# Ledger of designs, part 110: designed miniproteins, single chains, continued (3)

Each design is a single chain, and the fold is of that chain. pLDDT is the mean over its residues in the fold that is shown.

## One batch from the design tools (miniprotein)

Design m11816
Fold by ESMFold2-Fast:
Parts: structure tokens; sequence; C-alpha cells
Structure m11816 (fold): chain A 87 residues (1-87)
């Protein structure tokens, strides 16, 4: 899926926000540069491939055909953190 390819890109040692935005566009997904930078940061913080894929899928749904913004990524990453904390 498009989200599987985006998560695979995040795991490359040379992954950049610009490269992620360009790949997303080729896959029919619009993502802001700030959202791409946030995803790279979440990967560095140890978020798993499944967690990043869930964040991307929920963010895309919330964007409703529009551009995925950094606030979408933050909302769903915080939801996963809250669930992991048992709250």
Amino acid sequence: SAFDELVAFLNKPDATAEGLVALAKRLGVRISREAAEELLELRKLGYTDDELKTILANSAKAANGGEIKVEHIRKYSMSLLREAAGV
C-alpha cells in the first residue's frame, strides 16, 4: 500500500522530509513538509512501522482528500502515546 511504501522510506538512512513529500505525491498522497519532518522525528523517537502506518492512515482519513498537516500527525501520535500510558 502507499502507507507501507512511505513507512519503508522513513527507515532509509538517507530519508529526508523533501524525499518523503515527493514519494507521497507519486503515490497519490499529499503531505506537508512539516508533517513529513514530524514523521521523521517520530521514527527517531522509536515509533514502530505499525504505529507510523496507523498515524499515516488516520491522518489521511482526517485530511479527507486534502493535505496531511503536522497537526494531523501530532493528534494521532499523541493518541497512541496516551493509549500506551493506559489513559
Scores: mean pLDDT 83

Design m11817
Fold by ESMFold2-Fast:
Structure m11817 (fold): chain A 99 residues (1-99)
Amino acid sequence: SPAPSAALPSAESLASGVIAVREALRDPSLLKSFIAGAKAAAKAGNTRSAASALAIARVAAKLAGDEESLKEVEELLATLPEEVQEQARRTAAALEAAL
C-alpha cells in the first residue's frame, strides 16, 4: 500500500473515484468518455480535471486489460506537466489501494 500523503484526496473524493472506476469497468463507453474528457480538459488548461479523469481511466483500463486505452492514457499523461503527472499517479495509486 502507498504511504499516506498530505496531497491525497479526501475519503469522499476517493469513494467517488472508486465508483467511477467501477462504472467504467461495466461500460467501456464511459472509459472512452473519461479519456476524451481528460484530453479536452488538458487542451482547455484544466490540468486538475485532466489528472483526475486520467487517473480513473488508467485504473479502469488496467483492471479491464484494455491495452489500447491504457497506452492512450500513458501517451496523454506524457504530454502534461510533471506536477499533473504526479497528481494523476498519486490519485491512481489511492484508487487502486481503495479497490
Scores: mean pLDDT 78

Design m11818
Fold by ESMFold2-Fast:
Structure m11818 (fold): chain A 100 residues (1-100)
Amino acid sequence: SNEEILRKTREQLKELLEKVKNAKTSEEILKIMEEAVELLKEAAEQLDEESKSLLEELATVFQHLIDSAKKYKMSTEEMKKYAATGLERSIAEIEKKLAA
C-alpha cells in the first residue's frame, strides 16, 4: 500500500506540474503550490514512518517556496519556474524512493 500511495502521489504531482505549465497568473500558480502541500501532507498520513518523513519534508520545502513567493512578489514567469522546479524535485525524490 505504501508503493501504491507513493505512485498515486507522484501522478497527482505530475498533474499539478501540467497545471503550472498552463497557468496564466501568479495567483493561479500559488493555488497549485498550496494544493501540492496539502496533497503531500494527506498522503504522508497514510504512509509508514520512513515514507511519511519523506513526504512531510517535501511538503515543508514547498511551504517555504510558497512563503518566499508571497514575500518577494515574484512575477508570474518567475513563480511558474519556481513552482515547476519544486514539483519536478518532489516527483524525482518519490521516483527515487519507488526505484529503491
Scores: mean pLDDT 86

Design m11819
Fold by ESMFold2-Fast:
Structure m11819 (fold): chain A 65 residues (1-65)
Amino acid sequence: ASKVDIIVDGALKARELMKQGKFEEGKKVLAEALLKAGYSEEQAKEVLSAKNEDELGKKASEVAA
């Protein structure tokens, strides 16, 4: 799969987990998708450092831009 496909799949899975109240698990899924897609460990750490969904959305948008 392309990098975009990996990130989109990871983001959709993370979003589903967050809807279930599994915010920390959702962040881990998204961070792993970033690493699998070839993004840096620092970019994955930024996602893991998010404290809420709004902050996560902001950090994910910054990485994806």
Scores: mean pLDDT 77

Design m11820
Fold by ESMFold2-Fast:
Structure m11820 (fold): chain A 71 residues (1-71)
Amino acid sequence: AAQVAPALASLGEAGVGPLVELLRHEDPAVREAAANALQSLGHPAALEPLRKALETETDPAVRARIQAILA
């Protein structure tokens, strides 16, 4: 149990990079899924990429989702 928690934290951090790339995807459904996955990881490294994605996001549903995650 104790050995699993650090491994999961490491996997969460490794997942942030690929999910941040998906926040720039041409399909808004993919961007929304990436934002949801970043929220599920709960990793602090996701916060700044989510804020930057919100600055460039044009889809109102994806914007609302990122705003809800950052609140």
Scores: mean pLDDT 73

Design m11821
Fold by ESMFold2-Fast:
Structure m11821 (fold): chain A 101 residues (1-101)
Amino acid sequence: SEKERLIEAIERSITDFNLSPEQMELLIRVEIAVSMLRMAAAIEKLAGEKLPKEVFEKIVREVGKLAGLSEEDIEEILKNSKSPLEAAEKIKEIAIRRVKE
């Protein structure tokens, strides 16, 4: 479940003793965003077709904002991503970079 994934992410962050509370909050938001996009990919697989472009773009914009991405970063992800899984990887990469700083 999403709750179990969030707990696992929190436990890993605590064990590493390397993250501030602000960095932990960002990690939680990123895990939620990535999980939502993975659910979208699962829906596409079950339906045997891609999400309508408007729905895909709406999801990417909403989860990108949740992960703390700028509008410019979100637009770049939309231009360069063909699937929810590709968008999830790009969001994760940007967010991990921000947590490391």
Scores: mean pLDDT 79

Design m11822
Fold by ESMFold2-Fast:
Structure m11822 (fold): chain A 74 residues (1-74)
Amino acid sequence: SAMDEEFQAVAREIEALLRAGDLEGALALAVEALKRFSPEQQAHLLVVVGAALQEAGVPAEERRRILAELRAVT
């Protein structure tokens, strides 16, 4: 569906920003995306963002802080 395509596109863009070292840009995109998605999709997006942060080598303490900030938006 178009929504699944949009979700995958956002996930790929977050991964690209993290690979470039742009943690601030990745976080800003995630916050904007969370505001556009349903609560069910928000929960799924948080899992995807968490995995992308881990794959990008972001330290556990920083990942926890970022995910807590994103959860506060939802």
Scores: mean pLDDT 78

Design m11823
Fold by ESMFold2-Fast:
Order: sequence, then C-alpha cells, then structure tokens
Structure m11823 (fold): chain A 68 residues (1-68)
Amino acid sequence: MPTAEQVLAAADRLVAGLSREDQERALLSLGQLLAKEKTPPSVREAFLAWLESRGVSPEVLARMREVA
C-alpha cells in the first residue's frame, strides 16, 4: 500500500518534463491506480491537496475524486 510520501514523490517524478496536457493525463492515471489499490482516504486527500497546490485543473481533480 503506497504512503502519501511515496505517492507525492511518484507524482512529482511522473510530471517532470511533461507538457501540461500530458501531466493532467498522467496524474489522472495515477489517481485511478490509487483507487484500484484501495489506498487510505488520508493518502488520497494528501494527493488531492498536492495537486491543488500545483494548479491542476478542477476537471482533473473532480475526476480523481470520482475514481478515488
């Protein structure tokens, strides 16, 4: 089970060097993976808060909330 720290580190690494559109798609895929792995709500909330701090679109955030 991934920790909040592991998820945030993976997300940061995943978006490094990607365009804005590719970042959104990659982060949505990560959100879907977290839902499949039945991550704790605290980990999902930490991930969503991190996304908000990076200025990720409200549409991507809403989609991640649906799958988490």
Scores: mean pLDDT 70

Design m11824
Fold by ESMFold2-Fast:
Structure m11824 (fold): chain A 79 residues (1-79)
Amino acid sequence: NNAVIQEIVQAAQADPALAVKRLQAFKNRFVLTPEQLGYIDNIISAIEKKDFETLAKELEQLASSDPDFLKALSAVVTP
């Protein structure tokens, strides 16, 4: 869903450091599959680089492969 992707991108742009901190905390609290770990690590890397175009592309790939995980990440980075 493009709206969910936009919401994550906007949250990451507003406060990249907080978004990374929240995603790292989520990664450390929950058991994730290897595929989910790959996505969250790529997302964190894009935010750290402030490469929001790459972030949007990673989230679009995630929306196709694991839309429930995308929704979970949205809840983590948004208030």
Scores: mean pLDDT 85

Design m11825
Fold by ESMFold2-Fast:
Structure m11825 (fold): chain A 60 residues (1-60)
Amino acid sequence: EEAVEKAYEAGKKAKEQGFSDEQIRIAMIDEIRKLLGPNISAETIRKIVEEAKKKLEEDE
């Protein structure tokens, strides 16, 4: 799942910079759109963001 990994990396960077949860989410969405294109469904974006956020929370 390349999109999840890319979103996770973007979110991790944003978190490292001290961005808010909302800004982290926006960074993830931007990365997903770059990879899959700007016209992907909102439902697909939400699912990838949820997976990436879970991965970010599991990261020790």
Scores: mean pLDDT 77

Design m11826
Fold by ESMFold2-Fast:
Structure m11826 (fold): chain A 99 residues (1-99)
Amino acid sequence: SAAEILAMSLEELRARLEEERERVLADPEPYLEGHRLSRAALERLGRLPVPPEYREPLLERIRHSPDGLAVAEIVEEAGFYDLELEVEDALRRMQQALG
């Protein structure tokens, strides 16, 4: 969460981002959950704090995906965007608070 991220040091934030990337790469199974991922991906994208210009291309890729594996790859990308945005927002807020 953003509150937890804001409580971390800069080195902890970088380590956290690296851990999350390694975790997804080592165990992509949460993103590779069979043919029902299209609905889950749409719901997930609807909750992401990404600008429409990033969201629309992802939605279009889902609509034209031939199978659940392709959808899973899109969900994984969306997951990375969500985490990066949380880290960026936390760092920006910390910078504003500290000067």
Scores: mean pLDDT 50

Design m11827
Fold by ESMFold2-Fast:
Structure m11827 (fold): chain A 78 residues (1-78)
Amino acid sequence: MPMTKEKALEAVEKIKAQPDLEAMKIAAQTFLRELPSIPNREEFIARIRAAKSREELLAILEELEKAVENSEIVPRPL
């Protein structure tokens, strides 16, 4: 099922709300698998797995959120 921008943003907020780093990593990886068009998906997954703190993972999620918005609403060439 294709992920909408609104659903993707809600998913990111739910991931950020996870209390455990491991739970947050699992949720983030699941979320990435459900995204329809994400460049460098494997790189994001690797970065999530490598994150040592909640702060690092939150930074990755912010970049992912921006990538999702760019993928969903990328302007066509003029």
Scores: mean pLDDT 70

Design m11828
Fold by ESMFold2-Fast:
Structure m11828 (fold): chain A 104 residues (1-104)
Amino acid sequence: EEDIRRLLERALEALRRALELLEKYAPDTPEFRALLAEAREHLAKAEEALAAGRLEEALEHLEKALATLQEALKLLENPPLEILEELGIAALHLAVAKLLLKKR
């Protein structure tokens, strides 16, 4: 379904923006670097799945990227509002995509 693909693409964009912001504002710690690397890997796999039309696989990787970026956010003492906004946008689009995929 085209609507599901569009929602997943918007979630991917929002998660990429959140990742860029986290990279800019993050403390340089091994723990934080590991979380960002993990999120980047999931985003790459999600993009590949979307290109192949594998929407359920793309959703799974985007949900894992979201969870990893939310964990990275906890390491920030004073997180920028923009990161919270991008993660919120991603969460909303993923929730709607998941609902539509469950309905088939």
Scores: mean pLDDT 86

Design m11829
Fold by ESMFold2-Fast:
Structure m11829 (fold): chain A 93 residues (1-93)
Amino acid sequence: MAAKTREEAEEEARRAGRDAAEGSKLAKEGKEQGNASKYTGGALRAIGGAVDAMLAGKGAGIGKEAAELAARVAEELGGELGAEAARRMAEGA
């Protein structure tokens, strides 16, 4: 993997974490509203952001924060989809 400075990796992890949080919020709103498109789009954004945060977090030494974001995304998605998201993020996929 290309080496990034720790500062760049931390910045990337924080940005990805914000994307994961926004995606989780959209997925939750979509689920509550019965809007499948909003739920799916939010879930994909949340998963992608959390994976990016995990990968960047490994370089920055903030794996704990990345794991907490993964757990939150899984909890907000719920069910099997949430469990699958948590598994992928934990594996760093």
Scores: mean pLDDT 67

Design m11830
Fold by ESMFold2-Fast:
Structure m11830 (fold): chain A 94 residues (1-94)
Amino acid sequence: KVEELKERLRKEGEKLLQQGLALLSDSSATPEQKKQGVILVGKGLGLLAAVDPSVLDLLPVLESRLPPEYHPLLRKSLEESRKKALEEIKAVEE
C-alpha cells in the first residue's frame, strides 16, 4: 500500500519537474510562464524528496541555474509539496 503511494508520488514528481524544466528552458517563455516553471520544479522536487530525501542534493544545482529572485518561490513550493506528501505517506502507514 505504502509502496503504491510512493510510486505514484515519484511519477507525479517526475512529471511536474519535467514540465517545470521545459518552461524554464524555453527562451520564448514569458515571465509568468517562467514563474510557473519555478513553481512546478519546486512541487516536483517536493514530491520526489518525500520519497527520497537525497533528491534535495539537487536543490543547490538548480538554484545556481535560476535568478536569485526565484529561489524563495522554488523553496516555498518544494516545502509545501514535500510536507503534503509526507502527511499523505504517514496517513497510509497508520
Scores: mean pLDDT 84

Design m11831
Fold by ESMFold2-Fast:
Structure m11831 (fold): chain A 93 residues (1-93)
Amino acid sequence: SLEELEEELRKLNKKILEAIKKKNVEEAKKYLEEIGELVEKHFPKEEASKIKKILEQIKEEVEQGNYLNAMFLLISMSSEITLALRRLRKKQS
């Protein structure tokens, strides 16, 4: 369900944030890849592409050690995911 998807994405977002706070690049990249897989599987191509663009930017910032920038981009990605979920709910209704 969309509610289950939203909960999964919310949990992954929190795990990414904690990994960034701990400067654990490997864990952050792992959870970013998991978000990417869920987004590609469940969202329309347009919404998925937009979210994946931000996800790739977060990966680049984390790999460069720019953890503060990665955190700001994570907020942006979460906002885009929320908007995409709202659009999916509207299409189901």
Scores: mean pLDDT 86

Design m11832
Fold by ESMFold2-Fast:
Structure m11832 (fold): chain A 56 residues (1-56)
Amino acid sequence: MSLSTKKKIAQALTDPELANLSNEEIGKVVGVSQTTVLQVRTQLARDGAFFDELAA
């Protein structure tokens, strides 16, 4: 997965209009599979980007 793809998914996950969408819907918006969105979300959580949101 490219850094550009990871960044687009991360931006979608932090966008208030897109954050309420399912992984499948975000995948359609970004042009990737829902599995790719899930993988990026997991990687960002590991990197600490979503640590507080996962705890909440």
Scores: mean pLDDT 70

Design m11833
Fold by ESMFold2-Fast:
Structure m11833 (fold): chain A 94 residues (1-94)
Amino acid sequence: MAEEILERDKEVNEEFLKELKETKTKPSRETARAIGRLFREMEDRRREKLIEIMKEKFGLSDEEIESLSEDELSALIVSPPEKTAEKLEKLKKE
């Protein structure tokens, strides 16, 4: 049971991140929904993976990501998916 739960958590995390990467090259309603789903399964590791997605999919720099506090990062995930996607685009500033 515990082993199955750990495997499921890893799979769900990887699936959500993969879906977010594959959705589109720029933020869209689909990307926003993927971010919303990721939030619903929150744990510290998923926050770390979200940062990775912000770099890879949204092209955010380390400085831009570091400008986000822990609370701001959490708020981005809990915001309506569309608003989160728009905010990530704005942070990219490109």
Scores: mean pLDDT 59

Design m11834
Fold by ESMFold2-Fast:
Formats: structure tokens, sequence, C-alpha cells
Structure m11834 (fold): chain A 86 residues (1-86)
């Protein structure tokens, strides 16, 4: 199971991301007003695109490949690795 954790610049961006992910059939929820968690196992690429569109800073959690998953998310969005550290 792959879990995306993303931090957003605003509560509105986080809420919009949750709504769009759910509309696409991706289970998603707010962890905090600006942090979203989503089970992206079957739709990882689409979920990463949606989160990036709303300005999300991403941490992709794969229990078997945690560090590689973080590096993959950084590369996909061109986001500095430091932006993925909460």
Amino acid sequence: MEVLVARFPSEEAAQATVAELRAKGVPARLISPTVVAADVTEKTGEALRIASKHGGSLVLLDPSRLEESIETAARVFGVPREALVL
C-alpha cells in the first residue's frame, strides 16, 4: 500500500485536493488543516499530479521502500528533497 502525505500552502488548497482525489476514487483525508493523506496504491501518478496542481509538497510513504519513494516524489515534481521534510 502506497500512502501519499502532502502539505499545502492553504487550507483551501488541501480541501480542494481531498475533494478532487475522492472524485477520482482515491481515498483521501485531512490529517491537519493543510496536510492530506491519500491511499494512492492504484492511482499513484494521477494522485501526485492532482496534489502538485494544488501546490502540495509531497512525501510518498511506501513501507518497503520509504527513502526511494521520497526521492521518486521529489523527482516527479522537481521539488527539493528538503521540502518533503515536515
Scores: mean pLDDT 70

Design m11835
Fold by ESMFold2-Fast:
Structure m11835 (fold): chain A 78 residues (1-78)
Amino acid sequence: DNRDYLSKKLEEIAKKYNIKSADELWELLREAVNKLLKEKGEPEFPEDTPYSELLEFLDNSSKEEIDKIIKIIEELLK
């Protein structure tokens, strides 16, 4: 399950970088997804996009795309 896999990785990132806000994690996730979409020439999700739409995108993503999103999040935190 892509959601469970991503959730575990986001929890690891939150602990590693001392991220205290769920909203901050969701904004990082949206930015990372948008970077991936931009690289593919696809339209980006606006900041007011419901979290449910991000979750639907992730459900339809490959594990390789999820791993790339995680890498982008870590790069954003440097």
Scores: mean pLDDT 79

Design m11836
Fold by ESMFold2-Fast:
Structure m11836 (fold): chain A 70 residues (1-70)
Amino acid sequence: MLNSYDPSSVTLSALVGQEASTPVVRRYSDGSSDTFTFVAPAQPTAGTRTYTITGSDGNTLTVTLHVSAR
């Protein structure tokens, strides 16, 4: 089962029309780990978006995306 995300919180910045992505390590209770890439989709408007991913064991990854019009 999933034990933790590393890091557990990430702040990303993007311009309107740009994707943002970050690698995140998943650590499992059996001592194994893998890495996945979280991709925040391109946004048509400026603003702040927050994504929360919750694992089955209650561990959470929070991603905050700041989108700038430029």
Scores: mean pLDDT 77

Design m11837
Fold by ESMFold2-Fast:
Structure m11837 (fold): chain A 80 residues (1-80)
Amino acid sequence: SADEIVAQVLAILDAIRAGDTAAALAKLDALLASAKTEEEKKELAKRIIETLREWLARETDPAARAAGQEVIAYLEAELA
């Protein structure tokens, strides 16, 4: 559901803000695995990248930035 997706995206963002790349990637994998089709998975990944990039432009904490950049790189690899 939309509410479940929003909650999962917020949990991923919280892990990124904490600098916990491993937790962020694990939560991301679970969210992407919930997609029913490859197209839905890629659309979801693309929207998450856009959201993370917008957030990252305003984030100054080095650990949070590093975790966010790793999550974006992981998602970009998924889209290839």
Scores: mean pLDDT 81

Design m11838
Fold by ESMFold2-Fast:
Structure m11838 (fold): chain A 61 residues (1-61)
Amino acid sequence: QLQDQINDYQTRMQDAIRRGNRGRMMSDTIFLVQTYIDMGDIDTAIRIQQQVNDIVRYSRS
């Protein structure tokens, strides 16, 4: 189901963020954003994209 798929992608994205895996984070974000767009939930898609953009912006180490 879509909700289970979304939860899986969110968990994987959080793991990628925690590990600093930018490539995985970006790919999981693309799939999450597209899934929410396909569901008609544009606001959530925008929010997810903004959250990842903020993390990438502040992940200078």
Scores: mean pLDDT 71

Design m11839
Fold by ESMFold2-Fast:
Structure m11839 (fold): chain A 64 residues (1-64)
Amino acid sequence: SMAEAEKILEAAKKALEEGNTAGALKAVDEAAKLGYPEVVAEIAEIAEELGDERVAAYARSLLE
C-alpha cells in the first residue's frame, strides 16, 4: 500500500540522517522484498545526497 511504502521511506530517511547505514540498508531490503522499486530508487537518491555511498550503491544494484 502507499502508506506502507511511505513508512519505509520515512524510516530510511531517518536512518540516513542519523548515520545509521545498517538501518537504511534494512529499509532498502524491506522495500525491495515488498515490491516497491520506486521507494528503493528514492532511498538511493537520498543516500547519494547525504553521501552514504554504501546505501546508494546497494539500492541502485537492486534496480538492475
Scores: mean pLDDT 87

Design m11840
Fold by ESMFold2-Fast:
Structure m11840 (fold): chain A 98 residues (1-98)
Amino acid sequence: KLEELEKEAAEFQKKLDEAKKAIEENDLKKAEEILREMGEKKELKTKEDLLKALLELEEKKQLEFQKKLAELGIAELPSEEELEEARKRREEHFKKYL
């Protein structure tokens, strides 16, 4: 399940990067095509419309991924204290071999 979500996130990020690059290069037709492939259904006539659609898709997908991660019960990033405990355990284990 996590592997599927990571793959989906990576593919989406790649398309976002391609769309951003197309907008920056003023290739509005390519940007529109990429956004359409990503599921955008709104009318895209101007560079401003394309940029707004890109930002809305980014926000929507980020929220979807956060929700899916929470549903999967994935733990938060390790705290500084947890990292210190892990380091202490590793050091004690290492001292056993020295």
Scores: mean pLDDT 68

Design m11841
Fold by ESMFold2-Fast:
Structure m11841 (fold): chain A 85 residues (1-85)
Amino acid sequence: IEELKEEIKKIVEELKKKYPEFSLSDEEIEKLAEWVSKNNFSLEQVKKALEELAENKEEMTFENLKKKILRVDIDEGLRLIQEAV
């Protein structure tokens, strides 16, 4: 879980270079890392969710990140279904 926290921190720092207003507290990162680890979400899904929140200037909270990660999962599933049809 500490390794996952460090990877998320790296993603946050990279996003801060593109979006200077972007910030996420250590507490929110810890909550996110625990939740992501329990649900086996990939770092790619986490990065995409963080990028979308930063682009939309949404509030950087654990609850908003949970919603975005879950939506990313649903959107990817729908995309695969549409490609199969």
Scores: mean pLDDT 69

Design m11842
Fold by ESMFold2-Fast:
Order: C-alpha cells, then structure tokens, then sequence
Structure m11842 (fold): chain A 86 residues (1-86)
C-alpha cells in the first residue's frame, strides 16, 4: 500500500512536470496530476509510459473537442491504452 501510494505520487509529479514544460495552465496541471495518480492507483501494474502517453492523448483530445481537460479524461485514456495490453 505505502509503495503503491509512493509510485502514484511519483507518476503524478512526473506528469505535472511534463504538463508545466508544455506550458499548460495550473488548473490543467492539477487535473493531469490527479488523473495520473488515480490511473496508477486503479491499475497498480500499469506501466508509467502508458500513463504519460495517456496524458498526452487526453490533452490532444480535449483541444480537438474544444473543452477543458479533466482528471477523468486522463483516467479514461489510460484505461483505454491499458486495455490494448490485455
């Protein structure tokens, strides 16, 4: 449990750093950090690369749909990508 929580915190931080480097707003950075942590906690065995790819996909999709990015978008994208590995 403690190890899983630490991994979720680390992936959230990495995703947030990536989002800040891309110049995203603080609100979207928070949504990305939250969604990345939730995806990792829901799927403890999900690869970090899949979560980071899901963040990028969610950002692109939100822009194409003309709506703000949410944590739920990140989780859904991660689950969709992870399903391809099953």
Amino acid sequence: MSSILRKAQEIGEAAGRMARELGLADEEVRQIERGSREAQLKHPDIPTSVVLSAVTSAVVSSRLLGRPLTAEDVVRSAENLYRLLK
Scores: mean pLDDT 83

Design m11843
Fold by ESMFold2-Fast:
Structure m11843 (fold): chain A 60 residues (1-60)
Amino acid sequence: SVEEQRQRITEEMQRKLEEAQRQHTGYLRSQGFSDDEIQENLKDIERHLDVRLQERLAAV
């Protein structure tokens, strides 16, 4: 069903977001970025992935 497709897409995108957040946080922290700078970078990643999520949901 469309509902099942939307749920699967949402779950896939959530998993991608969590992995991207983990990788970027670890990397930026290792480079000496502050928690505030890391938070700003993570917000950019969230915005980008939300756009991709909405595009995928609109295509269903």
Scores: mean pLDDT 86

Design m11844
Fold by ESMFold2-Fast:
Structure m11844 (fold): chain A 88 residues (1-88)
Amino acid sequence: GKESVLESHKPLIEEQVKYYEELSKTDPRALKHAEAIRIALPKAVEEMEEYLRNNPGSGPPDLALRIFEETYRKVLEELLKKWEEEQA
């Protein structure tokens, strides 16, 4: 299913998490990027499940990644805002 497309990208998503975790050694803000990815992935899967319920057997493969990217961006913005407020 379309969920499998998102699942097949897990290795690349995990590489991005590791990238931000390495950056967090010098920039604690980078840890929020890693947290956002971990939160966004299950949410994107849920949204993809809803899409498949309404559009069985349809949808382009890149749609799953676009859903993930939008979810990630929203979660990241919320986490960074909270982090900045805590630093103020």
Scores: mean pLDDT 72

Design m11845
Fold by ESMFold2-Fast:
Structure m11845 (fold): chain A 116 residues (1-116)
Amino acid sequence: ADKKKLEELEKELKELEEKGLVKVEIKGNTVTVELSDDPELIQGGELAAAGLNTIRGIEVKIEGNKITITLSSDPELLKKAIPYIEYLLEKEENEGARAVLKAALLAALKQLLKQE
């Protein structure tokens, strides 16, 4: 189940990158999402980032069109965070917001799969 969802998220983010809408970089617990210079995508991304920052175990920094998401290394906090990220994603129609939420969800799922 989890592997298929991870592969779907990776494909969807790659499609957005191929359209030139976003650039996503995942390094361990840190996700960087760079949105294209479209005010509508940036506004959507900023609102999604603000939503993520309300979730315990997620820290967000917004620097113009660049959003940096840092996830807790605590797997119990990540397990609780995932349903909230999915809930935010289900309500989003803005491609910038969806990219930010999908990137956060992908990173959280990858981190849980790397349990030692």
Scores: mean pLDDT 83

Design m11846
Fold by ESMFold2-Fast:
Order: sequence, then C-alpha cells, then structure tokens
Structure m11846 (fold): chain A 94 residues (1-94)
Amino acid sequence: SFEELLKELQRLIEKMNAALTDPNLKPEDIQALVKEAEKVIKEAMKNLPNWSEEEKRKMLTAMGQLVGSMLLFSDDTKGLLAKLKEIQKLLEAG
C-alpha cells in the first residue's frame, strides 16, 4: 500500500542518515541498505500510476531524499543522478 511503502522509505532514510555517523557500521551493512533502498524505490515507481497526485508527490519527495542519501554510499553516482533527475521530472509534471 501507499502508506506501507512511504513508511518503509522513511525508515530507510533514517537508517542511512544514522549510518553516516555510526562508527560501528560495516561496509556490508551499507551495501545491504543500498540494495534494500533500490528494491523499495523500484516498487514505489511501479505503483506511482495507482496513487493520487498528492500521494505521488509525497512518494517522489521521499524517493528523492533516499536517492540523495544513497549517493553518499555509492560508486554509481551517474546511475543515481539519473534516477534523481527522473524523480524531479515526475514531480515537475505533477
């Protein structure tokens, strides 16, 4: 559902922000978070057409924040910047 996916995105944003200041965080924990984030973003993108304009805006905003956090942990900056640009374009179109 919209509420479940939005809550999951918000939890991942919080986990990634906490990871930036966690001295005990291992590289494999970061990779697991990035992989989980990619799956949630993919599911959210697939479900966008089923949601209201207001729900789409909230979801796209949360996805943009998550992709921004992912950029701090990823070597694939070009791929993530492309995703962020797509999210921004969808926000401007709504």
Scores: mean pLDDT 78

Design m11847
Fold by ESMFold2-Fast:
Structure m11847 (fold): chain A 69 residues (1-69)
Amino acid sequence: MSTEEIVKKLKEALKRSRRAQRLLFPGLSEEEREAILALDNEGFLEALKSLGMKEEDLPAALEVAESLV
C-alpha cells in the first residue's frame, strides 16, 4: 500500500472513531484534532510528521485506528 493510500485510509478511520483520535493524538484538544482532520491528505501527512510521527509508523497507526472503528 502506498503512503498516500495509507494517509487517506487513516484520515477516514480517524473521522469515524473519536477513540482512535484520542489514542493517536492524546496531547491535542478536540478542536486541534478536528483542524488536522479538516486538512487535505498532504497537509494531514505534514501535520503528522510535525507531531513526531514517521512515515514508517503510518501502517501501524492505520491498523490501530481501523481496529477502533
Scores: mean pLDDT 81

Design m11848
Fold by ESMFold2-Fast:
Structure m11848 (fold): chain A 70 residues (1-70)
Amino acid sequence: TLEKLLEKLREKVEKADEAELQQLEDEARQALEAIERGSDFGSETGREFARLMAEFILEELEKLRREREA
């Protein structure tokens, strides 16, 4: 399910080092830019799924970095 995928992504972010976090951020930004350029990712559903994944990754990265600064 979508929830299971989001939980797996959260675990990956929590265990990632700074270089891995930067790679995830770059990949998420690239996906959002591709969507803005009109890429469909195979379908409307695929595009929406890619957007949700990218936004989730960026939000989890911001949260994790904020926690590490505390």
Scores: mean pLDDT 76

Design m11849
Fold by ESMFold2-Fast:
Structure m11849 (fold): chain A 70 residues (1-70)
Amino acid sequence: MLEFETPEEALEYAIQHGLVVELTLKDGTRKRVHVHHLDKKNNTVYGTDLDAQRGVILKLDEIEEARVLV
């Protein structure tokens, strides 16, 4: 497990290395996501929800924690 100080840093690392991230949202929801793009200008995360097998779009400010799975 890799630990980062912020969700943004974890997401950037995962995108660069093609890794899956376990996201914990502020509402308590957990998702495993293959992240494709982080739009810092709009604070938007684009990826694939691996459990739902569909694309997801999340706001960065809705993410409480991001853990890179290695």
Scores: mean pLDDT 81

